# Designed miniproteins, single chains, continued (4), part 14

Each design is a single chain, and the fold is of that chain. pLDDT is the mean over its residues in the fold that is shown.

## One batch from the design tools (miniprotein)

Design m12456
Fold by ESMFold2-Fast:
Structure m12456 (fold): chain A 93 residues (1-93)
Amino acid sequence: MMSTEAELRELLERVKEEFEKTKSNEELIEVLEEFLEESEGDKRLILEFVLDYLKNHGKNFSTKELKEFALSKLEEEVENAIALRRLGELANA
């Protein structure tokens, strides 16, 4: 299932807002896992990719570095999903 551009941007902003409340790497991972449980379709795939990437590479990061890295990866995947959605709308118009 494809999310709207607005829904994908809302996901990014909600994650940013929850990350402001986090104090540890474990809390950052928990926030992403909670969003993953509430998400379906392309949002779930984006969150699964970001979460897997952080679990594989984030163990040597400070909380600030992990937060910046997670948001950067999430933003990249959101923009990629928006681009794919726009191409899909053009192809099926």
Scores: mean pLDDT 77

Design m12457
Fold by ESMFold2-Fast:
Structure m12457 (fold): chain A 106 residues (1-106)
Amino acid sequence: SKSKFFDQLLDDLESTLNELEQNSNNPDKNTAIADSFQKKWAGKLLALNSLYLEQDYLLKLQVKLAGKKITITQARNLLNRAKENRDIKDALELAYYIVSGNIVSD
């Protein structure tokens, strides 16, 4: 069950990042894509945190990433690390950048 939940997150992160990259010149579409991801994953991300990480990790992540922006290339690197190493922390960091709207064009 944990593995299936994480695999679903990775698939949705990849799909969402592809859509953000394709629509990099359309801010309204990018907001809609991010909102769609957030609506699907908001409660599920909290559940994943509880299963894999310390209770306050998401709060610590918010503080750590406050005001930070990453490029599409950097976002792809987070996704690749999450997939290759099964690293839930890299997946949650990418999810946070998507939800916060802090992914910018290269």
Scores: mean pLDDT 78

Design m12458
Fold by ESMFold2-Fast:
Structure m12458 (fold): chain A 52 residues (1-52)
Amino acid sequence: SEDLVRQARSAGRVLVNSGMSQDEARDAVFRALLRQGVSADDARAAVEAAFS
């Protein structure tokens, strides 16, 4: 969903600004979405869209 993409983009920006690489931030956001109960497919799609 667009809300998941927006959430992933905001979280990714915070992590990168905190010194994480793009790849580290991508992995961290993906794991965070999984912990929230988002499916792996939806989490993957949101992260791909957020970091494109």
Scores: mean pLDDT 84

Design m12459
Fold by ESMFold2-Fast:
Structure m12459 (fold): chain A 71 residues (1-71)
Amino acid sequence: SRDVIEEQAREVEETGRRLGDESDTLRRLGDVYSTVDPVRGDVLYSRSDTLRDQSDTARGAADALRALGDG
């Protein structure tokens, strides 16, 4: 049913939001380290990029679930 799909979409979207927030935190931390420890900064940027991709994937999945519920 549409209600069940919307509930699942919300859970996936919340997961994506948390991953996005963590990505932003790591990117800001990477900015701080980039001037004093560039190697650590690069690792933090790489982790931030990975979490951003996972966040985008989760948000896309939530949108796809909602589209299925509307069809």
Scores: mean pLDDT 88

Design m12460
Fold by ESMFold2-Fast:
Structure m12460 (fold): chain A 64 residues (1-64)
Amino acid sequence: SAEEKEAKIKKLEEKIKGAERLLKRLEEQLKVTSDPRKLEILRAAIETVQEYLKKLKEELEQLG
């Protein structure tokens, strides 16, 4: 139904916004971090969130 589709779109948009906010926080942390180990962990976390965002956006595209 149109209502079910709209609800799914809204939930995906909320998840995308949350993931984008998390990504910005990780990128901000990366800018103030000088420790090589912490930089490696932050870069891995950023990569993971970027991959998750890509999947969410692809799912949103399938819906309309």
Scores: mean pLDDT 87

Design m12461
Fold by ESMFold2-Fast:
Structure m12461 (fold): chain A 83 residues (1-83)
Amino acid sequence: YLEKGEEYEKKGEEAEKKGDYKSAVVYYSLSAENYYRSGDYLKASDSAEKAADAAKKAGFPDSYVEQLRGIAEKLRKLAELKK
């Protein structure tokens, strides 16, 4: 899961550099899921925030961007509880 999280994060960064924000949303979301499954809630939160930023740039509805931000916030709180 951790290696898959890193792989998808890199793919998200590559998509973002190319201006393909729709693909960046997909890759960052997959990265967040894989980091979550590995127990790395901080990296999962960071990837979810990147997905939210990419969704906003891609022109997704504000409701969807807010949903992704909410997921990132919950993951960050889980990271704090793990300490």
Scores: mean pLDDT 82

Design m12462
Fold by ESMFold2-Fast:
Structure m12462 (fold): chain A 79 residues (1-79)
Amino acid sequence: MDEIVQNIMDGLRNGSATPKQEEAAKLLEKLLKQNDELGKQIYNQVLGKVYDELKKQGEARGDEEGIKEMEEKYKKMLE
């Protein structure tokens, strides 16, 4: 989980993320470690939107393999 959260934070930084978005990524890491209902709700509301934006960026680049790898990693986070 820590590695995936770090990759998300790096993605946000490379995508001109604001300091608030980086702080949100840290909060998501803490909530995911709790594995509770609140963590899942925050994940869907924030991390899901981050995933959608990264997927759209990958589609614009024509990076179909990168999109598939990203989707697999996010699904593993939900397990």
Scores: mean pLDDT 59

Design m12463
Fold by ESMFold2-Fast:
Structure m12463 (fold): chain A 65 residues (1-65)
Amino acid sequence: SDYSEAMRALAELVDAEVRGDIEIREEGDTLVVRIHTKDKERAERIKRAGERLAALMGKKFVVED
C-alpha cells in the first residue's frame, strides 16, 4: 500500500541521516536531500526513497551532491 511504501521510505531516509550519509531539509514545496555517501548503490536507494516520500507529501524532490 502507499502508506507501507511511505513508511519504508521514511525509515530508509532516517537511517541514512543518522549514519551521516545524507542531510534533509524542506524548502517550501520541495524536499531537498544532500547526499554525502560515495556508494552509488546506496545513493540510488536513497534517491528512490526520497522520491517516494516527496510524492506522499505532495512535494517536489531535489538531490544535491
Scores: mean pLDDT 81

Design m12464
Fold by ESMFold2-Fast:
Structure m12464 (fold): chain A 74 residues (1-74)
Amino acid sequence: MASELAERLIEAGRKAEEQGDYETAARLYRRAADLLPESHPQRAVALRKAGDAYEKLGRLEEAARLYAEAERLE
């Protein structure tokens, strides 16, 4: 199921963050969000995590966009 794959992608993103690979973490979290419907609570979580990763990369404009998308879902 797509939700199961999204859950694995979120876990892989968390591992990438622990290793300091914020570029990979951001991509994995964005992919996880794309697999989940707007009504799924994990979609907003994945978008916020991707935003946090972009902040670490200094890509503040992309981070702000992801935070705005997550807020819209809440």
Scores: mean pLDDT 83

Design m12465
Fold by ESMFold2-Fast:
Structure m12465 (fold): chain A 56 residues (1-56)
Amino acid sequence: MSKAELEDLILKSMPVSELLEKYHFPKSTVKAILKKLHEKGYLSDEQYQKAIKELE
């Protein structure tokens, strides 16, 4: 499972539910990549908070 593929899907606005259900990415991996993209400024605070809430 490539982290680069997950980053690309998130940047294309793929829903977190599809990342978990369709692509079978681990919840912990999705959370880590979301945090990384948010810290780098590729995700807004609102986008990041919404995605994290979907994981919980």
Scores: mean pLDDT 78

Design m12466
Fold by ESMFold2-Fast:
Structure m12466 (fold): chain A 109 residues (1-109)
Amino acid sequence: DPREEELRRLVERLLRKVSELLRASVNKDQKKKDEYEEEIKRLSLELLRLLEASEEFLERVARLHPLEQAAEAILLADDSPRSRGLAELFRNFANGPEAVKRREELRRR
């Protein structure tokens, strides 16, 4: 199925970009971090659209941190224990005080 192959390629690319972001964060390369965050956002929203997520869900996810966007995209693509563990890791890495506050406000709306 061409759609399944495209989904697999997008998930693999998204996971690679998250790995690159984590490496850039360790190296304190702010320019690369910003570039990878933008790519993760683009790939996450593309994956969600391919999975036929509603426009309302896409709008909510677009307001999240890029790693939370990746978490939501991966969970919609594959609700496995592995994907849930990765999503939790991504959400925890996205956690700063402001990110936590924004997530609570968005999930209540």
Scores: mean pLDDT 78

Design m12467
Fold by ESMFold2-Fast:
Structure m12467 (fold): chain A 68 residues (1-68)
Amino acid sequence: SKEEEYYKGFLKYDKNRDGLISQEEMKEYLKEEFGLSEEQANEILKKFPQEKFDWEQFMEIVEEAEKL
C-alpha cells in the first residue's frame, strides 16, 4: 500500500533514530522520494514550522505533497 511505502520512507529518513523526522530529513524525503524541487519542498514545509515531525505530521506533509 502507499501507506506502507511512506512508512518505510519515514524509517529510512529517521537518521537520528529518535522516532521523529527533522526539517532537513523531511526536505530530503520530499526531494528524493517525491521528486519535488527545492522550491516546492520549501513551500510545503513553510506550512509546517515544527522542528521535528512525528508519523502523524509526516503524513500530513505527504498529503500536501500529493496535492501537487
Scores: mean pLDDT 81

Design m12468
Fold by ESMFold2-Fast:
Structure m12468 (fold): chain A 87 residues (1-87)
Amino acid sequence: SAELDALIAEILALAGKVLPEEELAAYRARLDAHRDEPGALAAELLFLVSRMVERAKESGDPELEALAKRMAALAGEIMELIRAELA
């Protein structure tokens, strides 16, 4: 899905502002590997969002908190697309 691809790309772009390139590349590879497996894709997205939320909490930076919140919202949009496909 072009819409799913765009949302995943946006999440990775936001994560790339904070995470080292090596860590970001690992998340990108895992998301790509599980693109056709809804449950595994959901788990990988939740791991990435959880990592960003944890980093924001550790930093106390409102800008990182806002970024993590945006990533959580995008992950929510992807979960709704996956749910609609399974219905």
Scores: mean pLDDT 78

Design m12469
Fold by ESMFold2-Fast:
Structure m12469 (fold): chain A 90 residues (1-90)
Amino acid sequence: SFEEIMKELIEKLRELAARMSPAGRAVLDRIIQELERIIQDYKAGKISKEEAKKRVLSLLDTAIHVARRENPELAEELQKLKEEFEKKME
């Protein structure tokens, strides 16, 4: 389900955030909060699956940009996570 895909994504993002600086982790924590809001909006029928996917991809792009500033390896892992998310949403 969409909720299961999103929960797995959030769990993996929390693992990556733990490997970042306090500043980078704070940004990823805010992104995770936004992802949790997307789950709630989708469950409430306020947004479509297509709109939810679009918002998630935008947030992941922000996470990749932030991670790249600290550690290119973490940015590569986030890019792979984004690609896995896109594949699961097909």
Scores: mean pLDDT 87

Design m12470
Fold by ESMFold2-Fast:
Structure m12470 (fold): chain A 107 residues (1-107)
Amino acid sequence: REELIRLLREASRLAREALELAKRGGSLEDILRKVGEALRLAGEAARLTAGATPARDLLGEAYKMVDDALKSGVSEEERKKIMEEVAKKLEEAHGLLLATLEGLESL
């Protein structure tokens, strides 16, 4: 229980930090690093609770989008569109992680 709460808190914090970077036009490398760490922690949380699975899957989708953009090299216009989609997925993942955490803290 304590380990799960810690994992959810850390994943939520990193997802929020990645979201802020995506909104502010931060580097793809910095976004990828934070999303990757959030995904790793959410994956560990999903092993302990099925409630973390939707957030893990959204973080995985966001990670792939940023990784593909870095590997392919994208235009500034394509980058903006990708970052809008990534930000949406990160916002949804962050909300789901917080909802899971709040549910556990209420028990």
Scores: mean pLDDT 85

Design m12471
Fold by ESMFold2-Fast:
Structure m12471 (fold): chain A 81 residues (1-81)
Amino acid sequence: SSELQAALEEVKRLIDELEAQGKLELAELVEKAANGIVLLLSQGRPDTAREVAERIIEKIEELDPEVAKRVREIAERMLAA
């Protein structure tokens, strides 16, 4: 959907921002969360996508709570699409 595509573009911008700041571990976790959601949604498993996303976001929160908040907001839009 166009909504999912827009959310993925936001993820790409966030990853680029984090990489530019040298926050490579955060960038990798954000990419893992987004790819996990896309894969599980493609398999018709939205509840599992939400659970997997939350576990990865918890790891992001341990490193950077503000980035985790941004990722959670994007993930909610991806899961609603």
Scores: mean pLDDT 87

Design m12472
Fold by ESMFold2-Fast:
Structure m12472 (fold): chain A 55 residues (1-55)
Amino acid sequence: SHREKIRKLGEEKGYSEEIVEEAIALYEGLVKSGMIEDDDKYIEPIVELVAFTNK
């Protein structure tokens, strides 16, 4: 699932649980709104964006 992939990536990069949960919420929101398709290629860019915006 995308949630497990986002959690694994966050753990590998040393990001906090707060960043991981925010990245999951953003990914799911973008897919639900039709802004992106449900595709693994969007996972890393979204995780990095959330990490960047969280200080």
Scores: mean pLDDT 85

Design m12473
Fold by ESMFold2-Fast:
Structure m12473 (fold): chain A 70 residues (1-70)
Amino acid sequence: VEEYREGMKEAAGLAGQALEAGDAERALEHIDRLEELTKKLKAAGGSEKEVEAGLKMAEMGRAQAEALLA
């Protein structure tokens, strides 16, 4: 369970760095990883608040990456 939380934090950080660098494709890869780990955290009994926050962060990051591609 803690492995998923650590992975989510790392993926979110890497996605943010990629967005700051203007690398939309790399950002989307890290956002997909964040979403995957958030779903695994949900399956492993993570809190609803943590799962909702992770999914919302992935959605916001995806929108920012799409804006870079436009």
Scores: mean pLDDT 82

Design m12474
Fold by ESMFold2-Fast:
Structure m12474 (fold): chain A 103 residues (1-103)
Amino acid sequence: KEKEVFKLNLLGDYLLDRALGARTPEQIDALFERKAKELGFSEEEIAELRQEVDDMVAKSNSPDELIEKAIELRLKSAEINGLPVKVSREEMLARARALRDAL
């Protein structure tokens, strides 16, 4: 349960970083690997997670699709954790787009 939440948040953060364009892909990959190791994922698990985000990025046609996917992953994470979502999906989308536009 806890590891599934960490996975969804890690994938969501990666997709959002790729959509915002504030960092190079190499910097985002390095940050992703560091976070995954800090969360206790094994080398095998990290390889699987990296393949999963690469597939998601490759199948996306725009940065907006990456933002939408990242929000979906965050909402699934909150649901699994049984925690109330403080903001609506629309508010999360608006915040992510505002952050992208500010960069």
Scores: mean pLDDT 76

Design m12475
Fold by ESMFold2-Fast:
Structure m12475 (fold): chain A 77 residues (1-77)
Amino acid sequence: MEAALRESAERLKDEEVRKKVLEAIEAGDLEKARELLISGIFYERGKEGAERLKESNPAVAETLKTLAETSKKNIEK
């Protein structure tokens, strides 16, 4: 479990989010680590997708931006 969470956290591009996931793992709070990891993935993919699609598909880009903003709020808890 921890090894898989660490491997996934290492793939996160945001250093601060990665740090929070790893700190949760070290604290033994695997539920928090999973929640932060999932939110981090959605934040990154939502942000990247919104930027990529902003001109070709604005409606989808807006949805992805909202997903990223919601995920960021979950990370900040």
Scores: mean pLDDT 78

Design m12476
Fold by ESMFold2-Fast:
Structure m12476 (fold): chain A 69 residues (1-69)
Amino acid sequence: SEVEEFIKKFDKDGDGTLNREELKAFLESLGYKPTDEELNKKEKYKIEDFVALLGRKFNISEEEIRKIL
């Protein structure tokens, strides 16, 4: 999927997860400025984790998030 290909660009470790630095860069590329609290919630993030974070923050569906990606 396009979302998976997008994640691969930020997944420097190649383990299918994003660290805090990679997640921050990804979110900033979408025009979203994450808080320290949001970035410090987990040590590693999967695509489902930040899709849920964006949905919660903007009160939008997963489908709308996928349109942005």
Scores: mean pLDDT 66

Design m12477
Fold by ESMFold2-Fast:
Structure m12477 (fold): chain A 103 residues (1-103)
Amino acid sequence: NERMAELLDQVIQVYEQLSKLLTGEIGEAEKKLLAWLREISEKLRKGEKLSPEEIEKLREILEGLLEFAKNILENKDKLSPEVIELAEKLKELSQELLEMIAK
């Protein structure tokens, strides 16, 4: 499941960049979220099987990130091109990962 790990690493990177651009720094809740996603990415990269609870939590997080990206994109006219690009990438990556875990 190296492909899922690679996509998840991209989600982590894009979300960090987007959060910094929107708020100037990453909050404590966001840091905890990113730390957990990194742990899941490492498990996937090592070929470890995720528990049903880990899969459910990952799905909930990805659904939340997809909605976060969609909400940002609702006001494109007020956003920098960089923010738009990162939000669209987060939307695409989150959707692709959700499709992969639904199998």
Scores: mean pLDDT 84

Design m12478
Fold by ESMFold2-Fast:
Structure m12478 (fold): chain A 105 residues (1-105)
Amino acid sequence: SEKERKLAIVLTAAALTFTGELFDLLLKGEISEEQYDKAVKIFTQFMKDVWQALENGESLEKIEEIIKKSLEKAKNDKSIPKIAVEVFEKTAKWLLEKIREVEEE
C-alpha cells in the first residue's frame, strides 16, 4: 500500500541518518570500530522491532515502548559511548514523529 511505502521510506531515512552520523564520528576518531559495530547492531535490532510492530498493526504507544526499551539497553551497555546513544535518541524521536505523520494521513 501507499502507507507501507511511506513507512518503508521513513525507516530507510532513519537508518541512513543514524549510520551516517555514526560513520562521521568514527572517521573523526570520536568512537572506535568496536563501538560503531555495537551501536549499529543495537540500532538494527531496534529498526527490526519497529518494523515488526508496524507490520502487526501495533499502536504508536507500542512504538514508544520499543524506543524506550532500546534506548535503556543502549544506555546500560558500557561499551556504547554516550554520543552514540544521543544520536540513537535523536533518530528514534524523529522516526516516531514521521511514523505519527504517516499514520495520521
Scores: mean pLDDT 87

Design m12479
Fold by ESMFold2-Fast:
Structure m12479 (fold): chain A 83 residues (1-83)
Amino acid sequence: SELEIQAQQFVNEGNEAYNQGDYEKAGQNYEKAAKIYEQLNSEKAIDAYDNAAEAYLKAGNAEKALDAGTKAGIMALKKAVLS
């Protein structure tokens, strides 16, 4: 779908930013991908939120890191309980 392509593009942009040391931009792009995957009810949202949390933590953005990490954790717990 168009949304899946867009989410994958944001993951790719996040990976590129992360590799360049732009952790804030990486976190923003992973978060955008995660929100799209979440709307699609895709398990890829967990990995995208985890990557956003790690990137934000490296950027020193504790607030966004906590928010993204919490979303990933809740989604992972729901997956574990419902499987």
Scores: mean pLDDT 90

Design m12480
Fold by ESMFold2-Fast:
Structure m12480 (fold): chain A 87 residues (1-87)
Amino acid sequence: MNELSRRVLLAEAELSLLVMGLYIARKMGDVEAVRRLAEELLRQVERVRELAREVESVDPELAREALRVAEAAEELAEEALRWAEEA
């Protein structure tokens, strides 16, 4: 595996940890933790998208998969922010 592909996979792993943290915070009703984690998740989504653009010329399949994962995470973060605003 090349170094760029490895960085993409690590960034996706970090994104998954943030998604789990957000899920736990929502179950606990911790509005402040939900806001913080959702904002962190949106920043991680941008990093994954940047890495996906860089890896496109080397591994277009990995780039497409990373972009789909980022899109799903962005939707979760936006939904969580709406929930936190209404709480």
Scores: mean pLDDT 86

Design m12481
Fold by ESMFold2-Fast:
Structure m12481 (fold): chain A 75 residues (1-75)
Amino acid sequence: TAAERLARLRRLAVEAARAYPTDPERAAALDAEALPLLRELQEAAAKADPATAAEIRAGLRAIFAEAGAAYRAAA
């Protein structure tokens, strides 16, 4: 489901952001796992009804905001 993919993407993105300043190889590996999930969610949003698309996009924005905060906290 979109919710399951969002939850998995959130975990990977936050872990990658935390790792980035001190372990760039681990961050890159986590980003590589996250990229297909991001693409699947973007495709799902493009094909969904407007309400579902808005929810997926809101979830993605929240994930990127959280990952950005995690990166700043780790640095």
Scores: mean pLDDT 84

Design m12482
Fold by ESMFold2-Fast:
Structure m12482 (fold): chain A 77 residues (1-77)
Amino acid sequence: MDLSEEEIRELVEEALELLKSEDDLERQKGALMIAQIGDPRIAEEYPEAVETLKELLSDESPEVRAAARMALDAIGA
């Protein structure tokens, strides 16, 4: 997917809010959004997103853990 820098920023900010949710479905959605973008610039320019996704690899929800792994693989982190 070829997105502008502003589009990536807005989507990453939205995804980060979802990743911090107390709802496991919202955390899964946030991780899947990052996976769908799949842009390595996210790993380079948004270290908070990488850190949060790595934290979610230990999440209580197996669906969230799988989505976080998929997102990290997609962005090259």
Scores: mean pLDDT 84

Design m12483
Fold by ESMFold2-Fast:
Structure m12483 (fold): chain A 67 residues (1-67)
Amino acid sequence: SLPEDEAFKEAIDKVDKLYREGKITEEQKKKIYESLENLRKNAAGKLSVEQLKIAADNIIKKVIEES
């Protein structure tokens, strides 16, 4: 798999764990997934794996903080 795919899988796994532990709602989970998909489309060939991981983590934090 591409290195970018690993970064997104890491972010998705983190979100799934938060949902399983009751720390986020179904609606927050869906919003994060949509934002991560948008990041993936925009980041295609433009961001490093490290930048992608940081951006994904910031998306997760933002959705949690805004709810």
Scores: mean pLDDT 81

Design m12484
Fold by ESMFold2-Fast:
Structure m12484 (fold): chain A 65 residues (1-65)
Amino acid sequence: GPLAEAAIEKAREAGEKAKEQYEAKGLEAEVEVRRDGPDAALVTVRAGDKVFRGRATPEGVGGIP
């Protein structure tokens, strides 16, 4: 539904921003986004040997440093 789609979009935006920052430093980065129910999504960013995890709602993203 629209809330889950908004959460997925927020998760992807946050992940892509992190990916761009790591790639600008010469690191290979990967973003994975997974739906988490009707109003949330989980985002994972892998950069080199590091893994960052966050949770997004339509209001924003938490858990990514």
Scores: mean pLDDT 80

Design m12485
Fold by ESMFold2-Fast:
Structure m12485 (fold): chain A 62 residues (1-62)
Amino acid sequence: SVALAAQALVRFAHLPPAVAREAARTGRVSDAAARRFAELTGTSPEQARAGIEAMVRAMNAS
């Protein structure tokens, strides 16, 4: 299910595949991943982390 969760993060959260796989695998977002995603999207690291964590939570609820 980690691969399916990672695909969902790529599709719905527009995460790079490597970041999506790590978030799906661990259920957490590393500081480095949140920062890199924030730089790519023009958001803050806190916003990036919150978005990814919300997506992981939604997938676990489904």
Scores: mean pLDDT 71

Design m12486
Fold by ESMFold2-Fast:
Structure m12486 (fold): chain A 61 residues (1-61)
Amino acid sequence: SAASEAAQRAGEASKAAVESGNEEAAKLADYYAMLAVGHAARGDAEGAERFAELAEKAAKE
């Protein structure tokens, strides 16, 4: 589903941030990834997508 795909993308962003070695980016991306997963679990695709985008932005900082 769109919600599950958003949650997966958020998890990938968190992983990328950890691999980059930037601890602050990793913590922020992980926080948003947890929110994306929570929204996806509730069937909220819009919320999941919003937090996935925030996780991706945090990871690229």
Scores: mean pLDDT 83

Design m12487
Fold by ESMFold2-Fast:
Structure m12487 (fold): chain A 79 residues (1-79)
Amino acid sequence: GKELFEKLKKKIEELLEQLRAAEDPEEILRLVRELEKVMQEAKELYEEGKLSEEQLQELLELVYKGLLSLREKLEAAVA
């Protein structure tokens, strides 16, 4: 549904903003895990027919582009 899609999109945007601000490796990894949980919820909602394929693709693209922009920061947190 539209409300579920908008809620998930906002949560992803908030988590990506927090990842951009985070400096502590443990906080960065925790935020990545939270992002993974949101994507798992989106996939489950898609499988239940509550999200369209287009909505799921938009959420996946948002996460992919966000993480790609933060790649160097994420690599440093794991090293």
Scores: mean pLDDT 83

Design m12488
Fold by ESMFold2-Fast:
Structure m12488 (fold): chain A 82 residues (1-82)
Amino acid sequence: MTELDAESRALAAEAPALLAEAEALYAQLAPEQQAALEAEAREEEAAIRAEEAANPLGPRELARLLLERLRRIIARLRELLA
């Protein structure tokens, strides 16, 4: 199996806390906001898959990208709740 370096492991360790925050914020959204966010997420997922197929990332870069996207989702959720 591909072993993560110390930085990648540190990034991965942040993921559960960020996921818990995103989940708590998502639960506070109105049904209309949840539906809009889900539609947006589906379109972003398709774009992400296309980009990843064209430019494969290493484990460290992928971990950073996923955590950055999770933080952006949290920021988006906070904006919707403002």
Scores: mean pLDDT 71

Design m12489
Fold by ESMFold2-Fast:
Structure m12489 (fold): chain A 113 residues (1-113)
Amino acid sequence: KEEAARAAEEAGRAAREAAKAAAKGTTNVDGASGAMAGTVGSGGAYFGALAARRLDEEKGARLAAEGARAAADGAESAARGARKSGDEEGAREAERAAEEAREAARRAEEAAA
């Protein structure tokens, strides 16, 4: 049986990687917006993972999933910014991080059920 606290931790980790990828693309408005959204989302996911472990596994896992989705949105915005600046490699890295964060969010939501 899947542990909701573990799924929340994975969502927090994936959100942090998405925020790191978003932070690389700050040379235009899409990149700057993505970096901000990634930072906020990763913070929410981190707190959700701690809450899942220590307070309420179901609610914490849902909060971690919400944060990971926000961080994924930030990474997607940063990927658009990277492409506009000609950084195709950075754009692909940010898109992969966003996909991983969205999948981790889905697993955390399923584990919370």
Scores: mean pLDDT 80

Design m12490
Fold by ESMFold2-Fast:
Structure m12490 (fold): chain A 90 residues (1-90)
Amino acid sequence: SMEELIEKIEKLTREWATKESVSVEEYVGLLLLHIGTLLDVELYESKGDYKKAAEVFYEMAKVYEELGAPKELVEAYRKLAELLDEKAKE
């Protein structure tokens, strides 16, 4: 489910930040980026634009990959995008 993937993302983000000893400022930046992503997705879903909602998560996966995030974290965002792409096809 989307809820399980979001929970997994939050857990993996915390674990990654802890293991890499990222600064408080960098960790807050990651949390704000994640929250902003969820808000953008919510906005597009509220308009029935599941394709754009999926694109937001694909872009987030790319950003995290470029930041050197663990593969599991990047894949969790891609799976969220794929679930929204499936809704767009319905």
Scores: mean pLDDT 83

